Designed miniproteins, single chains. Designs and how they scored, part 48

Each design is a single chain, and the fold is of that chain. pLDDT is the mean over its residues in the fold that is shown.

## One batch from the design tools (miniprotein)

Design m1763
Fold by ESMFold2-Fast:
Structure m1763 (fold): chain A 88 residues (1-88)
Amino acid sequence: MSKERQYAIEDGEAAAELAAAVDPAAAPAIAAALEAAKASLEAVEELAALLQELGRRMASKGTLADIGAAIGLSGAGSMMLILAEREK
């Protein structure tokens, strides 16, 4: 893998762990998207979108911990998109 793609996958792994902790029901879908992202650059965008959507749902819950999780998930998704674009 390129270094940019490796960084995106590392950020995705950390974000998937956070997502599993905050929404265990979403964990299998995020894990599958992470494995797909390891195999193709296009799947990185799908994983980023899932992380950003979970971040939006967490932000709506209104606790400080939920807002922290939303920032982490949204930030990871945005970073993955930036790194994927640099790979092109």
Scores: mean pLDDT 67

Design m1764
Fold by ESMFold2-Fast:
Structure m1764 (fold): chain A 83 residues (1-83)
Amino acid sequence: MAEELLREAERAAREAERALAAGDYEKAAEYYRRAAELLEELAKLTGDKRAEQAAAVARAEALKAAGKEEEAKKLIAEAQAKL
């Protein structure tokens, strides 16, 4: 299960990057949100702080793609503070 969640999160992140490169910010935000949800589930199952941080980064990227850059900046700062 954990391996499946990681693979699905990685796939979602790659789709988000492709959408972002194509200028499809709505689709990019959707895929980054999906990646964040999968990484949050992985973090809950494994207790892995790296997965928790990756989830925060994905959430921030989703907010940035949606035009909420200030909220994204706060999430990145919070995630970095946990290291």
Scores: mean pLDDT 80

Design m1765
Fold by ESMFold2-Fast:
Structure m1765 (fold): chain A 62 residues (1-62)
Amino acid sequence: SLLDEVYKLAYDVARKALEEGLTPEQAYLRALFELKKKGIPITPETAEAVRRGVEKAREDLA
């Protein structure tokens, strides 16, 4: 689904951002910018998928 693809994208983007020393909030914003670049609309559903991807990346790196 679109939400699964958004989640995976956000996870990958957030993982890289966190590895660079950025905060989870900065990783979230970076993932949203990547959605915008790809023309994916930012809705409550896609924003929530991004939050879940960022949170999973944070957990996996801790």
Scores: mean pLDDT 87

Design m1766
Fold by ESMFold2-Fast:
Structure m1766 (fold): chain A 74 residues (1-74)
Amino acid sequence: SLEEEFAALPLDELRRIGHGLVTLVRQRAEELGDPEAIARADELQSKLDAATTKEEVLSVIREILGLLQELEAR
């Protein structure tokens, strides 16, 4: 799975991917005009910035992907 592929990556690369994903989610939320989704994306970015371990970064990436899937279903 994509998540299992991410789990194989080093921490620095996971952080870079996480930042790219949260940026994409925030852009999608802005396109939809959804202020609650924008706030959720900003919260996820804060969680990603606070994450210090690979497991914490992966957990935040899972949340980001979940939000992205939710927004793309709209």
Scores: mean pLDDT 84

Design m1767
Fold by ESMFold2-Fast:
Structure m1767 (fold): chain A 67 residues (1-67)
Amino acid sequence: MEELLKKAREALAAGDYEKAVEYFRQAIKENPTAETYYLLARALARLGKIEEAQKYLDNAVKLADTT
């Protein structure tokens, strides 16, 4: 998990938003957290997928509010 999040953050920092989305989706499958949903939403927004990004932001807020 930690290595997967590291790869996702490196991709996000490098501007490789497609790779970042892939790694964050895998991280969510292992352990869904508000942080991972938020970072996935950021990567999607950079790709111009605003509607999908909003959906994951809503999930991040909901998860942060309940956990």
Scores: mean pLDDT 79

Design m1768
Fold by ESMFold2-Fast:
Structure m1768 (fold): chain A 63 residues (1-63)
Amino acid sequence: NKLIENLIRLARGEDLSVEEGAELFAALDLDGDGYISREEAAEVLDTLDLSEEEKEAILSLFE
C-alpha cells in the first residue's frame, strides 16, 4: 500500500516526490480545506491496517 509506505517514509524524515506528497495530502485532507489536522490524520490511519507503533510515529508529525 503506497499510502502506508509514503507515511512511513515521511515519519523517517525522508523526502517525498511532489506526486507522492499530493496523494498523501489528498488522503489525509478529509474536509478538503487544504489543511490536515491531527484528528483528520488519526481518522485516516484508523482505516488502515497499521500497528500502534506505526500510527504513533505518523501522528507525531502532526501537532
Scores: mean pLDDT 67

Design m1769
Fold by ESMFold2-Fast:
Structure m1769 (fold): chain A 81 residues (1-81)
Amino acid sequence: SAARQAQLAALRAELARLGAELEEALAAGDEARAAELRRRITALLTEGALLQGFSKEEILARLRADPGMSEEDIAEAEAAL
């Protein structure tokens, strides 16, 4: 639907903004802020995948395949699903 396409476009724009903020946090050595931004990015990626029709199992499998994803990040994403 047009509404779902608009929602996905909004999520992509938000992800781009958070990605830029994450790069700034990493450059500043702000590990606490970087961790918070990574959690927000994971939540938005999960929301986008659900909107595209991916199952919880498919989403978790993709997160586990990401070398940048910690077990704590995966557990938090699982709780959000």
Scores: mean pLDDT 79

Design m1771
Fold by ESMFold2-Fast:
Structure m1771 (fold): chain A 70 residues (1-70)
Amino acid sequence: SREELLEELKKLIAELLRLIGDLIELEKELEKAKKEGDEEKAKELEKEIEEIEKKIKELKEKIKKLTEKL
């Protein structure tokens, strides 16, 4: 039903907002690591950022497909 799709959409949007928050925090940490010249930490953070960006992309696609059913 439309109501079930809306509840699922709400959950996916909440997950997306959480991931965006995590991304913002990691980007701040990356900026700090680069400023401090910590190349190892910067590489680790860049890898974590790429992983979260991939999850955000997948989640946005799920949201798009769900909204097309509404």
Scores: mean pLDDT 88

Design m1772
Fold by ESMFold2-Fast:
Formats: C-alpha cells, sequence, structure tokens
Structure m1772 (fold): chain A 92 residues (1-92)
C-alpha cells in the first residue's frame, strides 16, 4: 500500500531530522574547529539522504500536501542549521 510507504518515508525523514538536531546542538557547545567540521560533514550527509527521501515522497500520489510540506520544512531547517554552522566555522 502506497500509504504505508509514505508513512515509512516520513518516519525516516523524522529520524534523520532528530539526528541532525542532536548533532547541531552538540556542535553549538563546541569551540573545537575539527569537531565543528566533522559535525558539518555529517549534517551535509544527512541533507543528501533527506533530499533523496523527499524526492521519493514527492513521487508518491498518496502523499498529502501537509505531509510534503512537513518534510520540506524539515529539509529547510536542516539547510539553516548547516548555514549557521558554516558561519561559526568561518569566524573561528
Amino acid sequence: EEKERVERLLEEIERLFEEAKELFRKALKSDDLKELEEALKKLEEIRERMRELLRELESLPAASREQLFEAQLKLGLLELMIGVLKVIIKNL
């Protein structure tokens, strides 16, 4: 059932987003350039995976507008976290 596939994709997107938030929160408490660069690398890997999942979700007719918006919002917030971390690294 396509609905079950939509639910699995949304669950994976949520899992990746929670992982990204944890990595970002930990990075904000660090003054170590190497730790910040490693966190940035991991966030960029999560972003690539989330983009893949979002493309798959967008291909499914069973995905609602609300579900698509929620997934897109999480990707947008991840992009903001990456941008903030890049600014922090540049200013060290």
Scores: mean pLDDT 88

Design m1773
Fold by ESMFold2-Fast:
Structure m1773 (fold): chain A 65 residues (1-65)
Amino acid sequence: LSEEAKRLLREALAALQAGDVERALALVREALEISPTKSIEKARELLEAGDVTAAMAAVHDALKE
């Protein structure tokens, strides 16, 4: 996972913790364009479905790579 994608995912996680789902989704989509991984794709799908808790877990999993 690139450092730029990790930066975007950390910002997305902070946005989710603040309740800003729209910002988090935009950041996850940007990270996916840079590093199209299954973990980031899953986080995007979960955010689009409105499952914030599962999306936060998926972002954490992507960052542990």
Scores: mean pLDDT 82

Design m1774
Fold by ESMFold2-Fast:
Structure m1774 (fold): chain A 65 residues (1-65)
Amino acid sequence: MREAAEEARQAALSVPGVKDARAAIHGDTVAVSIEANSQEAFDAAEKAAREVAEKHGLKVKVFRL
């Protein structure tokens, strides 16, 4: 399920205002770290990552870089 982490990372990176994103799988959870230049960009990236995790039946935890 490494694909879920990469898909979540790419989804976060696709959000305007996101400068970097990293993702890893830990058990049933996708951990996503996001560097964003605004709260709005961070919130949008968190939503995108959560949608990817839900699609794969996984939990999501989002952190700020």
Scores: mean pLDDT 82

Design m1775
Fold by ESMFold2-Fast:
Structure m1775 (fold): chain A 90 residues (1-90)
Amino acid sequence: EEAEKLLEQGREAVRNGDYEEAIKLFKEAIEKGEGPLKAEAYTNLARVYLAQGKYDEAIKYAQEALKIDPNNTKARFILLEALNKKLEAS
């Protein structure tokens, strides 16, 4: 499926340190995906923003993932980490 392929390409971009390309691919995966694939795309997008120090964006997209999948442990971890980092940056 297109969304699953975009998720795989996005993860490859992250592995290569190409965060701008990863963001584009994960946003496209959100556009094309539904349910669990969309939640995974939001989770991956939040993780990239966290890695870039963009904590507000990381919080936003982790929360979107949790609206779709409240049991997503990775999204919950990213949300907590981003909130803590934002408090440290204050």
Scores: mean pLDDT 87

Design m1776
Fold by ESMFold2-Fast:
Structure m1776 (fold): chain A 62 residues (1-62)
Amino acid sequence: MEDLSETQARIVEVLKERGPLSARELAELLGVSQSTVTRHLRELEELGIVERLKDGRYRLRF
């Protein structure tokens, strides 16, 4: 995924392997701040790659 940042690519990979996760869980798994993960998740959501569930977790859209 050459059009994604390294952090965004890692988020997508973790979501593929582990299913729906919160921004906090992704931050803990990736060793980055929750604010960094939330920013990247918002960008991925705008790209249609991830969706936010009603419980606040994110999953891959396709």
Scores: mean pLDDT 80

Design m1777
Fold by ESMFold2-Fast:
Structure m1777 (fold): chain A 98 residues (1-98)
Amino acid sequence: SGEEAARAGAEAARGGAEAAAEARNAAEAAGGAIGAVGGGLSAGLNGRAAGSEEEARRGAEEAARAAEEGAERARTELARRMAELGAEGARRAGEAAA
């Protein structure tokens, strides 16, 4: 019936909104992590007034490594969330086509 189709549509829309919110949260967390690492790197490099060149170099190397690790974790999390969203979308498209 039309009421059953409307109910199924509302449930699909609700689930889609939840999946989209999870994907947005993952993307925001990834962006925040990248931004925080970038900010820390900038502060570490530019905030050292008269430190030794070796200390500045080691600080930069540690910050670069932390940035690389953070970016890799963010990419992995985003990819996982995107895969989950894709699977959810495919399932709902299949339900709508039936």
Scores: mean pLDDT 62

Design m1778
Fold by ESMFold2-Fast:
Structure m1778 (fold): chain A 75 residues (1-75)
Amino acid sequence: SKEKAIENIKKHLKELGFSDEMVEIFVKALENEASEKEKEELKKALIELLEKLGRTNVTKEIVENYIKTLSEIIN
């Protein structure tokens, strides 16, 4: 269900080190309710998280496409 998918995403993001505030913004983005400012903050936070996890060459375009794909799967 959508509710279970969102709950699992929240849990995993928190385990990866996302703040409660960033988790809420991520959920808003998945539901197509995030502002442009919130989307920009989210992209930066995701790039920082992925770099901390050892991922290189992460671009805003890659992160934007990832969020869009998850939004399409959930909605």
Scores: mean pLDDT 79

Design m1779
Fold by ESMFold2-Fast:
Structure m1779 (fold): chain A 99 residues (1-99)
Amino acid sequence: SETEENIRKARELLKQGKYDEAIKVAEKAKDSPEAQVLLARAYLHKGDFEKALEWAKKALELDPKNPEARWVLFEIAVYLRDQGKEEEAEEVLELANKA
């Protein structure tokens, strides 16, 4: 499908480090949890932790045990701890482990 083609293209763009192009392609399939995870990963790599968190949460609403979405939350929590935001990091980690 067009959705599956956009997901494959976005994954390849992410692998190449082309984060803005990956976001543009993934947004065409943004109602899919797989595309939402790719958006979360692209924003994480760009250092946009707020948007990365938003898209990871959306992916987990549709697929509560998605390992890539959970990985994005773990990386955000590591960043928050590095910034001294331990309580915010704990809240994000709880989201990664909830159904």
Scores: mean pLDDT 86

Design m1780
Fold by ESMFold2-Fast:
Structure m1780 (fold): chain A 51 residues (1-51)
Amino acid sequence: MTPEEELRRAFREMQKAYDAGDWEASQAAAERVRRLLAEHPEAFTDIDLEE
């Protein structure tokens, strides 16, 4: 899975958990998002900021 796809999936899981009121699951997904951004900051800057 590409970093972009993994980020989108993690973001969706974070959003679902937050919407469901599952704060623990939301925090776990958010931490995964942060880790992905830390590992590939330049790739996500190029992809996300370009929009």
Scores: mean pLDDT 70

Design m1781
Fold by ESMFold2-Fast:
Structure m1781 (fold): chain A 82 residues (1-82)
Amino acid sequence: MEKEELIKKGDEYFELGKKYFAEGDYEKAAEYFEKAIKYYEKVDPNSIKLAEALGYLGEAYEKLGDLEKAKEYYKRAKEIAL
């Protein structure tokens, strides 16, 4: 898969994740954010898009009550963000 195609797929999944997050469907939000992260990681492991998706995934897990997973994803996001 070309870099441009990977980013496009990541963006599509990230937008779906945000949609479900806004609807309060945190389980589906987490699923789509995880899919977006897999595509973004293949392109650039230190991108702003990856950091943002990781932050949203952390928040989704926090809403689901999985505080340990939330901490893990927040930590990964902070390691990328300046």
Scores: mean pLDDT 85

Design m1782
Fold by ESMFold2-Fast:
Structure m1782 (fold): chain A 58 residues (1-58)
Amino acid sequence: SGFLQQVEAMAQDYESQGKTEFANFLREVADQLREGKITKDEAVQKIKEFVKEEQEKL
């Protein structure tokens, strides 16, 4: 889905910024989405929580 591709793209972008921990988290979320282990809503919530914390540190 478009969302999965966006999560993968986001992981690459954050890796290029030196945000390796967040990039690895996003890849794990992408893997779980691809395997159907989590819902899109669960993924969005997890990503929003992580992004908010990381954006505050930038």
Scores: mean pLDDT 80

Design m1783
Fold by ESMFold2-Fast:
Structure m1783 (fold): chain A 82 residues (1-82)
Amino acid sequence: SAFKEAAIAKAEEIIERAEKLYKEGLEKNVSPVDLAALAVNLAALHYLKRLIEKETDEAKIKQYLADMEGILKQMEDIVERS
């Protein structure tokens, strides 16, 4: 469906932004704890994208995208405070 394709594309955009944040964290030499948090959050985003790919319920897909946006915001906050 067009909705499913748009949701996957949005998840890919979130992951691309998260990968840039992880790279920025490496370049800024953030603490080992913060770097570990960035790595775990990036892994969680990949997992949520896999859940979106398997899901047929639009409400659940919207919730997974909201969860992904929340994780991205956590990653932004980690890099910003470093």
Scores: mean pLDDT 91

Design m1784
Fold by ESMFold2-Fast:
Structure m1784 (fold): chain A 56 residues (1-56)
Amino acid sequence: SHDEIAEKDLEAAEKALAEGNPVAAMFGAKEALRHAKRPELIERAKELLEKARKQV
């Protein structure tokens, strides 16, 4: 489903941010937003995107 794709994109993006790659985290969070339908996933993706933006 779209939410399953978003969850996988978010997991990869969160890992990228933890590994010091905020640019990869931003791309992953943006992809997650394209697929996310559940409010919780949309919120998580937006929070991750903002965290990554502050680190570039």
Scores: mean pLDDT 83

Design m1785
Fold by ESMFold2-Fast:
Structure m1785 (fold): chain A 87 residues (1-87)
Amino acid sequence: SKEEKIKKMKEISKVLAETNKKIREVVERGVARGLPREEVLAEVRKILEETGEKLKELGVPEEEVEKIKEDQLKLAETMYEHLVKQA
């Protein structure tokens, strides 16, 4: 039904919002502590693996999940580089 589709989309949006918050916190904390880029991105990748599993359980196609993970990782890389330059 349309109601079930909307509910599932809302759950997906919530997972993505929680993931974005976790990534931001990890990157900001990592930069504040002077951690290397590779160490911070390793923690981001771990978060994205957990997010990917949740999205698959919600019925998101594997190809779409991989694109989301790639896009989120690139955003985290950009955020890290920006914050390091501001520090």
Scores: mean pLDDT 88

Design m1787
Fold by ESMFold2-Fast:
Structure m1787 (fold): chain A 60 residues (1-60)
Amino acid sequence: SVEEILKLAYEIRELMEKLPEEERKKVQEEMSYASENLSLEELLKKLKEIKAEMKELVKK
């Protein structure tokens, strides 16, 4: 759903604030590409993957 996508995007944006600039840029580019090229269902799955990866990076 659009609401879940917006919530995930917000959560990812918050996590990006904790990452170095180079890692933030990579995530921003990946999210931009996904939003332009993926279906809503594919985008939702991709955002969940990105969030999981970012949580791992922030924890370290």
Scores: mean pLDDT 77

Design m1788
Fold by ESMFold2-Fast:
Structure m1788 (fold): chain A 68 residues (1-68)
Amino acid sequence: HAEEAIEHAEKAIEVTENEEAKELLRKAVEALKKGDYRTAVEHLGEALEIEELPEIALAYAHAVKALL
C-alpha cells in the first residue's frame, strides 16, 4: 500500500511542471514515509484537483488503501 503510493507520487513529481502540485506531492511523500496516511490522502487529493495525472490518481488510490 504505502510503498506503492510513494512510488507513484515520486513519479508524479518527476512528470509534473506545476510547482503547487509538486509541493503537495512532496508533502504527501513525507507523510507516507512517516505513516501519516490521512495527511498524505489530503495532500494527494489537493494535487489531483490541480492536475489530474494518472500517477497522482494511482498514488491517491494506494494511500487510501493504506489508510483503510
Scores: mean pLDDT 83

Design m1789
Fold by ESMFold2-Fast:
Structure m1789 (fold): chain A 65 residues (1-65)
Amino acid sequence: SAEEHLKKGKEAYRAKNFDEALKYFEQAIKEDPNNPEAYKLLGEVYLAKGDIEKAREYFNKALKL
């Protein structure tokens, strides 16, 4: 489920496994494309990776939902 993928993604993010966190959050969005939390979490991972442009893009997507 989207909720399970969000949970696993958050766990990966806390462990600083950013690429794994991205994969889980991308799967959560694929299962529920209107989930603003998943987009916000993708933005947070991209910020942690130093990709400010992608982070801004995903935060903006979250705000539109």
Scores: mean pLDDT 86

Design m1790
Fold by ESMFold2-Fast:
Structure m1790 (fold): chain A 74 residues (1-74)
Amino acid sequence: PAPPIDINDPEYWLKLGKYYLEQKDYANAISYFEKAIKLDPKNAEAYRLLGEAYRLAGHQEKADEWFKKAEEIE
């Protein structure tokens, strides 16, 4: 795996999602957090971040669902 880019590393996608979340690009943040979850479905942080991205994008019901999933994993 390459040090700066590893598409199979869930942390790579989390970092991208966090970057786009900071830029208020919630659509891209959601997409990248979903990729992180697909690679590591037990990462509670990724579920919380996906919930926050949905909340900020105005999708409150989806946000609440992802927050509940994060609690279930922890």
Scores: mean pLDDT 82

Design m1791
Fold by ESMFold2-Fast:
Structure m1791 (fold): chain A 84 residues (1-84)
Amino acid sequence: EKEEAIERLIELLKTHFGLDDETAREIVKEVLEKGLSPVEILALAIQKAHPEVSFTAAALIAVGEELEGSPVFKEVREIVDILK
């Protein structure tokens, strides 16, 4: 199921954030190597999708997604729980 979780994350990053395959795979690599939290993953994806947004602003948006229980946050949370 870890391989399925990796593919789910790649697809989410590509479809929801419009990231290319290379950028999505780099984020997944950081998730696996550094054990990123759902908020950290969302912040990184937002920053990569919108380079004009500062990391602080991306992190605040990601925290907002968590607090509101957005569908994207819930999916990233489920994927991270499988990858732990």
Scores: mean pLDDT 83

Design m1792
Fold by ESMFold2-Fast:
Structure m1792 (fold): chain A 80 residues (1-80)
Amino acid sequence: MRETYTADSKEEALELIRNLPEEARIVTVVVEFEDGSFGSLRFENLTPEEVAERLEKFIDELEKKTGSKVKSITIHVEYP
């Protein structure tokens, strides 16, 4: 089963990911910034905590590079 979640901030997205059930597998995260730029990450066989760590670093790097704030984050999750 595939579920999609939306968060309005980095902090909300990280909290959501960390609170997912053990069987949840995050496959894609799309981050949109207030300037209209976006980035996406694909994940394979990572735990929610590993995804959270990679996502935080990715957002921090892009915010520093663009000077823009996160507008929305879309998280695509697969369940077995």
Scores: mean pLDDT 82

Design m1793
Fold by ESMFold2-Fast:
Structure m1793 (fold): chain A 62 residues (1-62)
Amino acid sequence: PSEEEKKEAIEEVRELVKDFSEEIQKKAVELTREALERGVKPASAITGGVLYAIGEQIDEEL
């Protein structure tokens, strides 16, 4: 992805996970950034970050 596409993907993930804890938000953004740096498509990287956040939230509630 381009640098602009990476920036937009990170902003999208931040918006999508904004209602989760700060710890979950940081980890979701880190995972998305790492995926983008490895050449994963923006939509897939965003999905991965969001799914991670949902999984962590479920684990906290258990």
Scores: mean pLDDT 79

Design m1795
Fold by ESMFold2-Fast:
Structure m1795 (fold): chain A 70 residues (1-70)
Amino acid sequence: VEELVEHLKELAEREGLDDEELAMAASAIMTLTKEKDEKAEELIKKIKENPSVEVLEELIKLLAEKFRER
């Protein structure tokens, strides 16, 4: 988890991400990891192997969809 947050910080510095976007991505990772969602685990693995803004946006979208339902 801490390693993922460090990766997100490096990505933010490189791509010019907002502190707010970084916080949302970290929150999404933490929440979806606790829920053991298969799609979330796949996206988290992709971030760990090849961090990208596109994968972060997909993860945030998945979090929004999951919590919009209940």
Scores: mean pLDDT 65

Design m1796
Fold by ESMFold2-Fast:
Structure m1796 (fold): chain A 72 residues (1-72)
Amino acid sequence: MVELTPEERAALRAHLRELADKLGVTVTDEFIDRVVDEAAERFLTPDMSLAARRAVAEGVFMERISRGETGA
């Protein structure tokens, strides 16, 4: 479990929103927040680089999309 700063959370949210736009998928802000929270709770470690954290968040995002989860 990693506690994200507001700045780190905002950066990950922006990255996932850009990814959703590139993929042409409609997702809610609530969905993006859930992806960021799941990544932080299950996979992120304090010693991870920002690039590694982005890659992990993308992995969680893609897994949820493949399960048909997009939010409301």
Scores: mean pLDDT 78

Design m1797
Fold by ESMFold2-Fast:
Structure m1797 (fold): chain A 92 residues (1-92)
Amino acid sequence: SEAAQEGAQYAVQRAVQAGVEAEGTVEGNTVTITLRGTSVPQQFAALAGGVAAEHLGAEATVRVEGDTTTVTVVGPDAETAAAGARAVGDSL
């Protein structure tokens, strides 16, 4: 949806501003944010963002593989998924 896509784009923009290469993808009410070249503090920031997304009613999964951090945000609706993605971006 458009709302989820805007949330993903916001998170990507915030990651880039924090010095991280980022991609966002949207499938239904699922937003996946892939962060490349993450430092350990940025990995913890992404985890904090996932927790914030869960406080907004989304489900968040954070996976770290080397210096690549992937945050998957699943909402009951597109608006919640978008809000969760923005919370992830705001944590970076």
Scores: mean pLDDT 87

Design m1798
Fold by ESMFold2-Fast:
Structure m1798 (fold): chain A 76 residues (1-76)
Amino acid sequence: SEREKLLEEAKRLGLDVELVEKAYENSKNPEDLEKQKEALYNIALLAMQLDPSMSEEKLKESLERFEEHLKKAEAE
């Protein structure tokens, strides 16, 4: 499912899966979806500072995939 892909992407980004699951439940509201995207982007930027192996291009690609999974999960 798109939800499973979302959680796998979150785990790959080093995000707290429980926190992402809560965000997903809230993101079924369109207004909350945009807020969650911004929050996830900021968390990913912090992860870059802690993990020197994560490039800016990989971060951007991962965030774009995460956003697509959020949109598809809402459409399900």
Scores: mean pLDDT 62

Design m1799
Fold by ESMFold2-Fast:
Structure m1799 (fold): chain A 75 residues (1-75)
Amino acid sequence: SVEELLRSAFTEEEAEELVKKAIENSDNPAIQVAAILGLSLLEDEEVRRKYAEELAKKSKNPDFKALAQKLIERL
């Protein structure tokens, strides 16, 4: 799966760090995409929801807000 391929490239700690960095740099679309991918690699649903909500709140791009909201709906 895509998630398994991404896990081979990133540790869970690296994925969480990408999400935190994207929350700080919400205007950069490449960082926002990396954050969505990083969120999909986090195993804890509550942690994933918390970061997805923060990203949705701080993102200025409506497409990334919609993606984050759909991720929250699937948790």
Scores: mean pLDDT 68

